# Designs tried in a protein design run: designed miniproteins, single chains, continued (5). Part 102

Each design is a single chain, and the fold is of that chain. pLDDT is the mean over its residues in the fold that is shown.

## One batch from the design tools (miniprotein)

Design m19530
Fold by ESMFold2-Fast:
Structure m19530 (fold): chain A 90 residues (1-90)
Amino acid sequence: SFKDIGETVILFLDNLIERFRQLGLDDSAERLDELRKKALEALKNNDKKKLIEVVEETRSLLDDAYNETGDVAFKVQRDILDEILKYLKS
């Protein structure tokens, strides 16, 4: 359901924010925190388009992190978001 997908996105963002802060990517972690607030609002309002925007922006931040660090975990996380986008856009 949309609620289940939204809750999954919020959990994903919580874990990603913690990791970005541990890596010293504080500016990107702050951007992710704002995206988390938008995801919560999208879930509350059943706003699928807003949730898609959050996922797409998070994907962009993961691409930036992968390019900056070379850490393949960010690439794996991008693939997870691509699958979420597929379900949201269907």
Scores: mean pLDDT 86

Design m19531
Fold by ESMFold2-Fast:
Structure m19531 (fold): chain A 64 residues (1-64)
Amino acid sequence: MTPPEDGRITEEEVARLSEETGLTPDQITRILVAMLVRKLSLEEIGERFGVSPEDVALIVEAAK
């Protein structure tokens, strides 16, 4: 099995982050894709998704 370059976060972690941030799992996945693929800043992601930069930072830190 090839290690996924962008797949280090599990569905359980997405669900946990959804509960902590109040975002949907779909929004969390889009934030991760925006950070990893587009390399956007925390502020720019926050503006695009209507999320605080602190919540974005929490999601990004969980993806390490």
Scores: mean pLDDT 70

Design m19532
Fold by ESMFold2-Fast:
Structure m19532 (fold): chain A 63 residues (1-63)
Amino acid sequence: SMEAERAGREAAEAGRAATGEEGGKDGQGSNLSAAMLDSVEAARRAREAAARGDHVGAGQYGG
C-alpha cells in the first residue's frame, strides 16, 4: 500500500511532466502517442484512486 502510493505519486508526476513540458512535442509517431496517452491516463487513474481512498475517511465527517 505504501509502495503503491509512492508509485502512484511518481506516476502522477511523470504524467504531469509528459503533459506539461514533454507533452509539448509532436510528430513523434502515432503509436507512440497512443502509448503515451495510455501512460498519462494510467498515472491519472492511480492518483485518482489514491484520492478516492481518502474519500472513504472524509465521507464519515462529511456526511
Scores: mean pLDDT 58

Design m19533
Fold by ESMFold2-Fast:
Structure m19533 (fold): chain A 82 residues (1-82)
Amino acid sequence: MLSEEAARKAGENAAKWAREGDLEKAIQVAYETILKEGGVDEETARRAGEAMARAVDSAIRQGLPYEKAVELGRAAALEASR
């Protein structure tokens, strides 16, 4: 199963780029973080990374606090990794 700590770290990395309006880069860094530290295969890392980056981007666009955006991204990645 995807590591919750790796998912949190990926969410923090994704949030940095989502804040700058770069969703493609947010997806890339989330994927790379999950692939390196998540303990899942490449295909699962891709699904989880994309779900995370999109959830983080949506939360930031809604004006939610940074910590809440990261939490929502983490939850989305864990769900997508099932």
Scores: mean pLDDT 83

Design m19534
Fold by ESMFold2-Fast:
Formats: sequence, structure tokens, C-alpha cells
Structure m19534 (fold): chain A 93 residues (1-93)
Amino acid sequence: MEQEEEERRRLEAFRRAVEGLLEAAEAGELSREEVEAAVERLVGLARQLAEHLSPEGRRELARLLREFAERLEELGFREQAERLRRLAEELLE
């Protein structure tokens, strides 16, 4: 129960970080290199987060990563989107 609440809070914090990056990218505030660096930082954070998640929490994280990838692809960041999709697959194996 408490572990489930902690997972939810961690996943929500990750989602907020993702939304902040997407908002800045959509506003044209970030260069391609800055987006790439931010995605790499979020990949590292997601890997660390996954070590502390249940199998169900990892499935939710994978879903968030795929959702993030779709939005990045819409913004023209195809390589970063593919990287996130690969990470989502790895987290479920």
C-alpha cells in the first residue's frame, strides 16, 4: 500500500519532468543538442527509477516512456523517440 503510493509519487515526478521538457521544446526554448542531453538525463533517471519499481510500476513507466517518445517524434526528435521506445522494451524484459 505505502510502496504503491511511493511508486505513484515517483512516476508523477517523472511525468512532470517529461512535461517540462516537452513544454520547453514545443516553445522553441531548447536546441536539438539540449533536447538530446535532457533525454539522456531522463533515460538515466528512468533506469534508476525502474530499480525501485514493482513489475506493474515498470509497465506504467514503459507506457510513459512510449507516450513521451510519441510527442518527441511529433516535434521532430525521431532518434530520441526511438531511444525511449527501446528503453521501454528493455524495462519490460
Scores: mean pLDDT 83

Design m19535
Fold by ESMFold2-Fast:
Structure m19535 (fold): chain A 79 residues (1-79)
Amino acid sequence: MEALDIELSPEQLELAREAQALLDQVRDDPTLSEAEVAALAARARALVDRLGDMLGNEELKAYLLALVDATVAHVLARR
């Protein structure tokens, strides 16, 4: 019980990695316009939404979507 034994399927792991790569690009690439940041964030939200649905965990889905929004807000606020 103390160890979380959460195994993601290959498809779920791919969605998670793609969403993370999009957020890393938003965070680390200062050459992106606000419109490009918004487009990448929309793609990351869609991937997180799908991952959350596949996992069947509404609270986790809401948390991950909020994390995407917080990351975008932080990046845009520091520009």
Scores: mean pLDDT 75

Design m19536
Fold by ESMFold2-Fast:
Structure m19536 (fold): chain A 75 residues (1-75)
Amino acid sequence: PLGEPSDERVARQATINRAANAIYEGMREGRLEEGVERARELLREAGFPDDEVDRLVAALVRSAEAQLEIEKARK
């Protein structure tokens, strides 16, 4: 059973969500570099190791691209 997450796990997930939003908004506004830099900063502040930061950022960028393509296709 997936029990109630620890406060640390909740904070970690909140940071990932903020990083995802930073990338998505940055990409939407044509400022992907700034979005990626902000996401990396947020993840590093939360204590994520560099290799995990790189993997998460890459995954979040691909997710944001897919989401924006869906939005574009519905125009």
Scores: mean pLDDT 78

Design m19537
Fold by ESMFold2-Fast:
Structure m19537 (fold): chain A 70 residues (1-70)
Amino acid sequence: MAAAQAALEAMRQAIEEALEKGVSDEEFDSILTREFVRANDLMKTLSPSEQAQFQQELAKLSKEAIEKRK
């Protein structure tokens, strides 16, 4: 659980930093891909209920990132 929350926070920080820097769409997609790969690896170590919660939070974070890009 703590590791999953730390991963979500790290992903959020990476997204916010990328948005502040005004990186290209290609660079932004690269950052998202790296963070999603990391998140997927963590999900393999979680219980089914923890995976569901993590995926829900991840989906919310992804939606917020896309919305901030317009």
Scores: mean pLDDT 76

Design m19538
Fold by ESMFold2-Fast:
Formats: structure tokens, sequence, C-alpha cells
Structure m19538 (fold): chain A 77 residues (1-77)
């Protein structure tokens, strides 16, 4: 099972590789990462996204966070 760390690192990597404009971060994953790794880790990931020109959007759905890339791949033929 992917850890909260692996999920956040994956989001940053996907944004960097695909020049994503918006990245959705589930509030549940953020909160789990804070519990496991501390607030500084989440802030560092958000800072890295901002440096790539991506906007990090925290999603309160609780189940999943479709990345902008995943939505784009479904729309982009």
Amino acid sequence: MPSAREQLEGLVKTAEENNLKVVYIPVSVRDQAIRDLGEGYVEEMKKRLAELGATAVEVYSGLEAPTQEARDKLTFR
C-alpha cells in the first residue's frame, strides 16, 4: 500500500514531469502525512509544487484526489 509520503512524492513527481497547472491533494492524505512525517514535510511538498508553477488544491472529498494529469489523460485523447 502506498504511504502518505509515497503519495505526496508521486504527486510532485507527476507535476514536474507533466507540467501540471493544478494538483489535487486529499485532505486525508495531507493529515496522514502530518501525523507520520510532520507539518514541515507537507509544506516542503507544497513549496516544491509552487516552484514548478503548479497550484496545490486541497480536496475535502476524503476518498480520492484525481490529479489534473489523470483528468487530462481522460479528456486528452
Scores: mean pLDDT 69

Design m19539
Fold by ESMFold2-Fast:
Order: sequence, then structure tokens, then C-alpha cells
Structure m19539 (fold): chain A 74 residues (1-74)
Amino acid sequence: MSPEEREKLVEEVRKEAEKIREEAKSLDEFIQKMSELSKKLAEEYKDDPELLEQIEKVLKEIYMEALREEDAKR
């Protein structure tokens, strides 16, 4: 996979994760959906560890932002 193809796929994953965050009715649902997405992508791209590392980084960033926003509501 080319660097440009990896970048596009990472961008699509970010958009999907952000959509999950916006559509989730609760923090628990968001965590569950994000975990499911992470597992699906890990299985699909198990032969490309560099791509998986980039995907995991993006998912972690969105996850941490959601947790910070929830904490800020207190």
C-alpha cells in the first residue's frame, strides 16, 4: 500500500470514528462502537503493522478527546 493510500484510509477511519462519537447516545455506546471498529480494522489490516499503528493513534486521540469532554462536563 502506498503512503498516499495509507493516509487516505487513516483519514476515512478518523471520519468514521468522529461519526461514531457524534451518533453515540452514551459514553458506553461510544466506547463499545470504538472497540468494535478497532477490532475490525486490526483483523482487516493485520499484515500492515505501520497502517495499524497510525489507525490506533487516531482512534486513541478521538477516544481521549471524548473522555476529556465528558470530564469537563463535571
Scores: mean pLDDT 80

Design m19540
Fold by ESMFold2-Fast:
Structure m19540 (fold): chain A 99 residues (1-99)
Amino acid sequence: SLEEQIKDMKEILKKQLENFEKTVERIKAERPELYEKAQELASKIKSIDDFLKIMEEVEKETTDPEERALIISILEYEFLKKNNYDIDAVLELQKKLDE
């Protein structure tokens, strides 16, 4: 049913957010220098255009693919957080539009 599909999607999105948060906390614990750098970069992001520009700078300045991936993961999480991606609010809005 549509209700079961929405419930399954909600569970998937919650698990993805939890995994994202766990990944960021792990980077903070294991690589605090990369976390600090990513937080400084994230503070400069006010729009999607700023995000894309900073991503381009990270790709040019960070030669280690692993460090680049870790920084990008933190930037993506901080961007989602700043844009108030309340998954419960988004899913509730989608449900009301489909009714």
Scores: mean pLDDT 72

Design m19541
Fold by ESMFold2-Fast:
Formats: structure tokens, C-alpha cells, sequence
Structure m19541 (fold): chain A 102 residues (1-102)
């Protein structure tokens, strides 16, 4: 995920990165933590949302890019980092569930 986000950041260009930094400075760390927890809980309740965001299950890669761009524009870099953390946890959860399913 991190490598794909780096590629997306390059494609967004310098102006996009400036916007992300500006929004990042306005994010309260406690609020960011709460949003991460709420997002993780909601994502667990609706796995279809996770699949849609990740592009897994045939979702258009452009949709995933637009989701990440929207997050970056609205919440900035810290929210993108939160998204990476949540997505990483979900991938680990999926891997564990797969191992238990065997």
C-alpha cells in the first residue's frame, strides 16, 4: 500500500502535496486517532467498503485513486497515514482469517 500511495502522490504533483501538508497542520492528533478507530470499526462491519477502497474484487483502480485523493484533499497527510495503518491492519486480519479457514 505505501508504495502505491507514493506513486499516487507523484501523479498528483507538487500542488497536491502542498494541499495535503496544509490540511495536515489542521488535524488534531486525538481526533485523528478517534477517526482511525471509528473507520476501522465501520470497515469491519462493511467489508464491501474495504474491497471498494482497495480495488479488490474487480473495483476500478481509478476509484481507489479518487478515494485516496479525496482523503488527502480533505484530511491531509495524517489522514493518509491513518488510512495506511487501517488498511495494513485489515490486510493482516484478512491473512489471519484465511489461515484459520484452511
Amino acid sequence: MKEKMKEMSKKMGEEGRKGVKELFSKINLKQASKLTEEYFKKSLEDEKYIYKMSGYGGVNPGSAKKQLEKIGKKKGKEYQEMFNEIYGEMLEYSSEATRESF
Scores: mean pLDDT 46

Design m19542
Fold by ESMFold2-Fast:
Structure m19542 (fold): chain A 85 residues (1-85)
Amino acid sequence: GMAEEFKKLVEETEKLIKEVKEKLELFKKARVPLPEEYYKKLKEAEELLKEGIRTGSMEKLKEAKEKAKELLEELEKLEKEANAL
């Protein structure tokens, strides 16, 4: 039902945000400078997730998931170009 879909979307979005944070930490430990834009995008995804949970908005959760996914894909591309961290 809708409640199960909501819970799944929250869990999937939280997992993506966690993976983004882990990638950012790896870049920081490797002393690879990243533009502030990556941290701003992470904050935007986290704020959308919090607002989606607060308001019960599937639309905001889907937007948070998409933003987190896009950011993770960008970071994974950078990691591959750097021949991994």
Scores: mean pLDDT 85

Design m19543
Fold by ESMFold2-Fast:
Structure m19543 (fold): chain A 100 residues (1-100)
Amino acid sequence: SAREAALAEVRAYAAANPEEVRAELEAFLERSVALVKQRKAEGLLTDEDIEEMIKRLTELAEKYAESDPALAYIALAMKYILEDDLEKAREYLERAHAEL
């Protein structure tokens, strides 16, 4: 499948370039945090939007916990960014990297 092919390619790249992938995950966290804060400040991200996103990310993490732990951990990292728990967000991004 396209997803299996994409995951195989990502894993091959991660194996060949572990420091680069780690740097990209850190940059992703920084960009995601900045974007969420900016959207909240502009009123473009409401409390209801945040609650709905957290619910969907939690459901995604539960659905893929066994079949795709990397995706499940990314979903949890995004949830913790929305909850402003940056230490847990970072922890789950590092766990996602370890599953690649």
Scores: mean pLDDT 78

Design m19544
Fold by ESMFold2-Fast:
Structure m19544 (fold): chain A 61 residues (1-61)
Amino acid sequence: KKISPTASWKELEELSKTSPEYKELFDQIKAAADAFFDPSLSKEERRAAYEQMQALLKKLM
């Protein structure tokens, strides 16, 4: 599918507002993304957060 990361992220955010299951998944992905962009964390921790975010996104595919 030709889908931009921004488009898929917005769709998941909208689904999280109407479904508790999607809200939990969105919260987990958001936490991983926040960790990835957190400069106080080590490079290894940020990499692990990125890999976790990618794994969670694959669950939706």
Scores: mean pLDDT 71

Design m19545
Fold by ESMFold2-Fast:
Structure m19545 (fold): chain A 60 residues (1-60)
Amino acid sequence: TASIKAELAARAREEARRLAAWMAEQRQTLPDSEVAKLTMERQLEFQQALLEEVARRLAE
């Protein structure tokens, strides 16, 4: 159980890092619409925070 949790936590952290890099790239191509841009940015920030929280909990 502990080893599986550690592996999942490590993977979640790696995915969070990959998502952060992808988010930076995608911000260059976001639509001109202020609403659409804000919605996408909020969604990406939420996904990043969620992955980090999952990694933290799995490490317990």
Scores: mean pLDDT 72

Design m19546
Fold by ESMFold2-Fast:
Structure m19546 (fold): chain A 59 residues (1-59)
Amino acid sequence: SSREEILAYQIMHETGLSYEQALEGVKMVLDEKLSAREIAERLGISISTANTIVRIAKE
């Protein structure tokens, strides 16, 4: 849980997304193994922002 929260805060800082969207994005990468395109479609964000989520979550 602590790691997911840290990753969510990093995503918020780099993208300007809300904590809820950032945390959901982390879970989509780590738990659901979704691609950047699938994340972009589910969260209603750009593919560029979704790629940032994937990069941060996999670090």
Scores: mean pLDDT 86

Design m19547
Fold by ESMFold2-Fast:
Structure m19547 (fold): chain A 80 residues (1-80)
Amino acid sequence: MTKDEIIAELEEEVEKFLAEMRKIAENSPKAKEIVEQLELVLKDLLEKMKKETDLERVEQIAKDAKEELEKTKKEIEEIA
């Protein structure tokens, strides 16, 4: 898998995740705030990945990002 493919797959997962979380958070101002903060963090992370030259590090960042998505999903589900 190329760096561009890893980033593209993560971007697709992030977009699907954010759309799903926004639906769950629709009636909770606190959950909406968490989703908005996560969107900014993930956008910055994707920009950093695009500048990274080490493929193994890109793969590690993608793995860490997916773990963060799972953690945030649990937090949103608990408060929404």
Scores: mean pLDDT 80

Design m19548
Fold by ESMFold2-Fast:
Structure m19548 (fold): chain A 85 residues (1-85)
Amino acid sequence: MTKEELLEELRRVMKELGVPEEKIEEIIKLLEEGKIEEARELANKELLEVIRKEENKPDFNREIASRLTGLAIRLIGLIEEIELL
């Protein structure tokens, strides 16, 4: 994948996780600028907030937890792929 394709995939994954669009664009900008550590820190903070909000919902269940875990693993993997470019 090109860097542009990885960034676009990262946008899709973060959107599926429920990360706010403003935070998605901030993380993407940091990655485009090569500020990988700052992007990772912000992505981790937003991921923890998503998980915390979902866990506190009355309808939270194992299926939702599994989906969020899969998306979180994909998010971390995409940032690692971008770092290696």
Scores: mean pLDDT 81

Design m19549
Fold by ESMFold2-Fast:
Structure m19549 (fold): chain A 98 residues (1-98)
Amino acid sequence: MVSEAALELQLKRIEEIRNSEEITEEDILLLAAALLGSPDPRVRLAAARALTEILPRVEDKEVLEKIVPLLERALSDEDPEVRREVRRALEIVKEKLE
């Protein structure tokens, strides 16, 4: 269970990653963990949106290849908006891996 304060902290952390000039593999995996593991659809949606915004800036193909199976798992999310954002993120990754 996530308290209101913990929810706000998670959303703030996701927003900080989204606005960061340097995106690390750890940042991307933290967003993927939030997307796949959070019980709150608001956190999962925020993580998915952050991924769609930062993935175009990721040049490391090994990192992009690692995130593909995680994004494919998130396509089964119960929230239709999360699924839509995940599809967009997956399209971005696939274009980068061409």
Scores: mean pLDDT 83

Design m19550
Fold by ESMFold2-Fast:
Order: structure tokens, then sequence, then C-alpha cells
Structure m19550 (fold): chain A 81 residues (1-81)
């Protein structure tokens, strides 16, 4: 279903975010590269939130990913301070 495909895309985004966090912690990517990736991820989540407004499952998964994005952004900002 379209909902199952959306959830699979969100799971892939979560996996990509986890890899980005590991790469940042390993010093393999710059703070600027992480912030750019987070900006793109937020755009994708906003589009999916609008497209699946009537799906509680998709909305809940997006809320989880937004918390993960905010946590990584805070980690990057702390490293720059």
Amino acid sequence: SAEDEALAQLDQLAADLAQLREAFRAGEVTPEEVLEALRRARGSLAQMEAAYADSPAVQARIAELRRELAALEAEVEAALA
C-alpha cells in the first residue's frame, strides 16, 4: 500500500540518519555537511507529512524522526560552540 511504501521510506531515512550520526562522530563528515543533510531530510518529512495527513502511523513515525533530527542537530551545534 502507499502507507506501507511511505513507512518503508521513513525507515530508510532513519537508517540514513543513523549512518550520518556515526560518520559525524567518526569525523568523516563536517558539521556543515550534516546540517545540509538534516535540512534535506526535514524537507522530505514535511512533504510526507502533508501527503499522509490522514495516516496516524506515518504521522507518528515522522514525529519520531523529527526528534532524531533535532537530537543530531543539537549534537552538531554543541560541537561548533
Scores: mean pLDDT 90

Design m19551
Fold by ESMFold2-Fast:
Structure m19551 (fold): chain A 65 residues (1-65)
Amino acid sequence: SWEELEKIVRDWLLKVSGDDSPEMQKVIDVNINLLKNSVSARWAFAVAAKAAGLPDEVLRKLMTL
């Protein structure tokens, strides 16, 4: 489900950023909402996230929504 995928992506973004501040959490919330609603945003995110080490299985699920 999107809810499970959102949790995985959120946890990964927090880990990669090294910043768990409320400000970073708000930035992550805005970006996750954008990923949910925009195919082009998911594609752009997938390119950057693959380079940053997001697992291929998660990338595939994001791109097939």
Scores: mean pLDDT 78

Design m19552
Fold by ESMFold2-Fast:
Structure m19552 (fold): chain A 71 residues (1-71)
Amino acid sequence: SSTELSHKFGELAQQLVEERDPERIERLVEEMRRLGEELAKASSDPEKARRESEFALRRVLEANQRRLAEG
């Protein structure tokens, strides 16, 4: 269901913020993008769902990159 997909997306977001391994970061970003597309397809408003998941992923990735830059 879209609720389960949203929950999984949030779990991956939490993992991504804390991840330091470049290969795992890449895999988490890819999986979140995949889930974002699945959420969009399952949504009654695919365009809105896509924008929301993309915005969330960008914020999480920025937080991860900032953390890596700070050591």
Scores: mean pLDDT 83

Design m19553
Fold by ESMFold2-Fast:
Structure m19553 (fold): chain A 73 residues (1-73)
Amino acid sequence: MVLEYDAFLAEDGSVFVKIDGEWVDADKFLTSLATEVNPKFTLKNKATGEEFETLREAAEKYPGEEGVLTIEL
């Protein structure tokens, strides 16, 4: 099953995902899933469509931009 979440790439290299209307730290969210499932994830820049396998690289290249976090379960 594939899940998609709106994401925000912060200027300081942090990434946030929108869950139930709230912005949550993406690393903490992914870590919480890893305790029960080993999810594959991809972070995509919403404007360019460029995909990243790490949160840090996406935020470093596109600070202040929106993305989409895709998780495969």
Scores: mean pLDDT 79

Design m19554
Fold by ESMFold2-Fast:
Structure m19554 (fold): chain A 107 residues (1-107)
Amino acid sequence: SEKDELLQLYFRTAMSYAIEKALNLPPSEEHLEAIRKLLRYEGYSEEEIEKILAHKGRSEEVLARLALARAGLLILEFLGAKDPESIEKLKREIEEAKKELEEIIKE
């Protein structure tokens, strides 16, 4: 399903960042491709995507936070879990990450 594909995309984005940061490696080609797909799904233009990717390090961190929060919401929805506090926290993390992406796009 689309939700399964999105969940895989979110986990790939977040886990690639975590592993690469832990090992002091630059973003892999697979990580960058996942970021591009995620940003297109979020409605960003190709110009906006290139601006985001130009901000190396900061953009990967923000995108990992966005990806984890998005994955968390999908998992809670899939499980039918009714945890208003966790849902509200994840929604706030998404809003904060998207605000940071907007600031990056503006430069």
Scores: mean pLDDT 84

Design m19555
Fold by ESMFold2-Fast:
Structure m19555 (fold): chain A 81 residues (1-81)
Amino acid sequence: KKEALQKLVLLSTGSALRFIGDSLDSGDDSLLEKARKIVRLSNEFIKALEEGDYKKAEELAKELERVSGDPKILEAARKAI
């Protein structure tokens, strides 16, 4: 669980930083909004786990995968549940 959660945080942080970098290089603010959404969804996922709301955690993990485009995020999230 702890190892999977650490991997999720690293993957989510990496995706957010990549979108921020791409936004700074291109001037495309929509990429910055994607980075903000990844941060928000990651925080909501951790809160759902702390509250024992595993159904909400699974739904948030799927949305996080969709926004980031990284299937490894969903795999890490499922292992953290």
Scores: mean pLDDT 82

Design m19556
Fold by ESMFold2-Fast:
Structure m19556 (fold): chain A 64 residues (1-64)
Amino acid sequence: SLPSDAEIAEAMGDIYLGIAKVLEEKGLDGSPAYRKAAEWYRKAGNTEKAEEAERLADQVEHHH
């Protein structure tokens, strides 16, 4: 069977979360990618993962 819209949204969240981590490892700003991950997790109905991704975005955006 085809994946549901929620399953696709969850996978997109995981992809953006991975992009954010790679950017941070390279010394680049991952916060836009974390915010995109949160948006996709919200679309998937996964509030817990969305809130965690938003927390990570805030942490990297405000860290000096």
Scores: mean pLDDT 87

Design m19557
Fold by ESMFold2-Fast:
Structure m19557 (fold): chain A 69 residues (1-69)
Amino acid sequence: SLDPKVKLPSEKEVKELKEKIKELVKEAIENKDWEKFGDEAALLAMEKGVDEELRNELLEEIEKIIKEL
């Protein structure tokens, strides 16, 4: 259900964004193209209406995922 009061991405949208980011990370590893990954991840964050605070958290989480791979 769409809540008209949602200004920030919902918990579901954040989970979906993280899953898409994981797929992009896998593609970046296969293609050895981390610049393309960065651009695509940034576009997804903008499309989901991510605030600066959440954007910083997502960047930190992306870096953590990369380190664990």
Scores: mean pLDDT 66

Design m19558
Fold by ESMFold2-Fast:
Structure m19558 (fold): chain A 114 residues (1-114)
Amino acid sequence: MKPLSDKERHEMAIEIAKKTIERKIEEKGPEETAREYSKLLSKFPELQPEARIADIIAELKLSKEDAKKLLLALTHPDFSPEVRELVEKLLEAAKNNDEESVKEYIKKILELLK
């Protein structure tokens, strides 16, 4: 196998993450996938904001495509500095139990990923 550059390795990691999220959404649908993430994350005190975001994502009943994009952005925000900044704001809103702001930042992330 040809040696991969660090850039190629990073791109492959993002592609693997995309395919994993796509598989889960295909098997269980976007709502159930998001609820399972919320339930898993809620077991960790440090991940309560992420758990709240996942629960809100489930409640929004997003399309399969939008759910894939959003879950990828939450798990791998470093692929885009603009997405990272919005994810940081999203986490702060979730930490403050501001569901309206959480929904607004979700919408902004999806608009960036068009």
Scores: mean pLDDT 76

Design m19559
Fold by ESMFold2-Fast:
Structure m19559 (fold): chain A 98 residues (1-98)
Amino acid sequence: MAAPKLIEIIIEVHGETQEQLVRFENEAAAVAVRVGALSFESYADGRFIVHTETEEQEERLVRELTELAKRIATGPVEIFRRDVETGEEEHVETILPP
């Protein structure tokens, strides 16, 4: 039996005002709940970490966060993936404002 594939999706939002960061946080948290993520953690300076346990959750989360960033971000948004078991970190995407 495959162990749960625990992945951290790390989102870094740059160049935003506090008001825009609060908006991004609220909408990103809603995405995390919708995809069935294990947790959503908000950190200082526009950093958010979401824990997923399946590849389906991971793919859906990244897709919806990318679309969210394209829709509401006014500065660059970076998405990273960290495999909890191996500690391997991968840069997934950088979304630039239009």
Scores: mean pLDDT 80

Design m19560
Fold by ESMFold2-Fast:
Structure m19560 (fold): chain A 87 residues (1-87)
Amino acid sequence: SPKEVIDRIYEEAKKELDEEGQKAFDRVYETIKRALDEGKTLEEIAREAFATIDSIVAEWEKKDPEKAEKLRDKLTAFLQRVFAALN
């Protein structure tokens, strides 16, 4: 199922992250799962997931701009893996 594919990609990505990175990934993962449960299209899921990434990055930009940039890159790569696997 799409959820099982997403769960696998998420668990693999999570293993290489510190606690704060894991929390950021959890937020994006929950956004994707919620949108899937709501029956949203891949385009709608992508829009909501990127909005969640923007929110996370904005929060970190105030505390640690370098970490904000790294989180954006890692979260974007995660989304690309998810969408590639679903198509």
Scores: mean pLDDT 83

Design m19561
Fold by ESMFold2-Fast:
Structure m19561 (fold): chain A 89 residues (1-89)
Amino acid sequence: DIKKLLQEVIQRAQQLQAEALRTYEEQGDVAKALALLDEALQLIDNTFRYLLEVEKIAGVVVPEHVELLQVRQQIQQTRQQILAEASAA
């Protein structure tokens, strides 16, 4: 079930983002926070590659495609903010 897989991926990526933010805000561990965000981005990118193949074969675009891209953008923004703040310190 692709919908279930995509929802599990989105949930995992959001959990990694939340852990990265806690790691950064509570511990100041920039390297660990960035590693967690990079793990989330890799998970999304690998899933998106699979999704594009499924959509190509089925001839449809699934609604979760847009949700996955939105989550990816949010994680990228969080990563960029942490990098900017760390560079200013």
Scores: mean pLDDT 86

Design m19562
Fold by ESMFold2-Fast:
Structure m19562 (fold): chain A 99 residues (1-99)
Amino acid sequence: MKEEELRNFLYEAAEKILDALEELGLVSPKQYEEMRKKIEELRKNKASVRELARALADVAFPINPELARKIRQAADSGNLEEVRKLVEEALKEIESLKK
């Protein structure tokens, strides 16, 4: 995957996860605003895929702490294919939680 394509995928995934966190009541309105602001700042500053993946791990933590840890570890190791796979797993878990 081209880095730009992965970056766009991670932004879209972050928005979907944030929306699910709010919908499922897994975060307070204040926590939602803080997480959303962080993602928007990363978008505006053209953050690296690794920085986006780390932020995505933090956002995924309330859904699945183990998966969030794996996303962070993959980001830190520079394994971008693993980051994509783990984020796709987080999106599937959100779909499951929506019933």
Scores: mean pLDDT 81

Design m19563
Fold by ESMFold2-Fast:
Structure m19563 (fold): chain A 68 residues (1-68)
Amino acid sequence: MRLSPEEARALAEIVLEGVAAGLSPEEIKARIRERLPPDVAEWAVEELAGLSREQMRAAAEALLALAG
């Protein structure tokens, strides 16, 4: 799936906010489904499947840097 810079930034911000707030991976995935378009949300949830909170944070930071 190709994310727009705006979608990548939104995804990164949701993940980083969730990690900072102490949310579980499942709660972070629920926030993604709530706030992103369904196709983007389901892709993102699948890509984040099996990742630890630290891995999710690192992936989000990388996405934010790449989105500019």
Scores: mean pLDDT 81

Design m19564
Fold by ESMFold2-Fast:
Structure m19564 (fold): chain A 105 residues (1-105)
Amino acid sequence: SELEKKAIEKVKELREAVDRFGMAAVTGDLATAQRYADEAIRLAKELIETVKKIKNPEVRKQIADELERIRDNLEKARPYIHPGAQPLADRVIEELKKAAEEAKK
């Protein structure tokens, strides 16, 4: 469905935002890290609202599994990012966890 395609594309956008956050965070580019953290948080919140409307349990599981992978990767990277970006990583991790939990319902 169109809604399912939108959700899958938003997970892809979210992964890309988190990856860009990570790259900026490890190099100490705090301005770029803040921008991509804000984008990731916005995308995760939008995804929560979209996922609430998805009835297909297989699609919901695929979304939940991808969100868990994104979260796991960011958690593993956290010790290696600039200290000034660690609070941003924590906020992104929290929103990813909330989105994954919504998808698991």
Scores: mean pLDDT 90

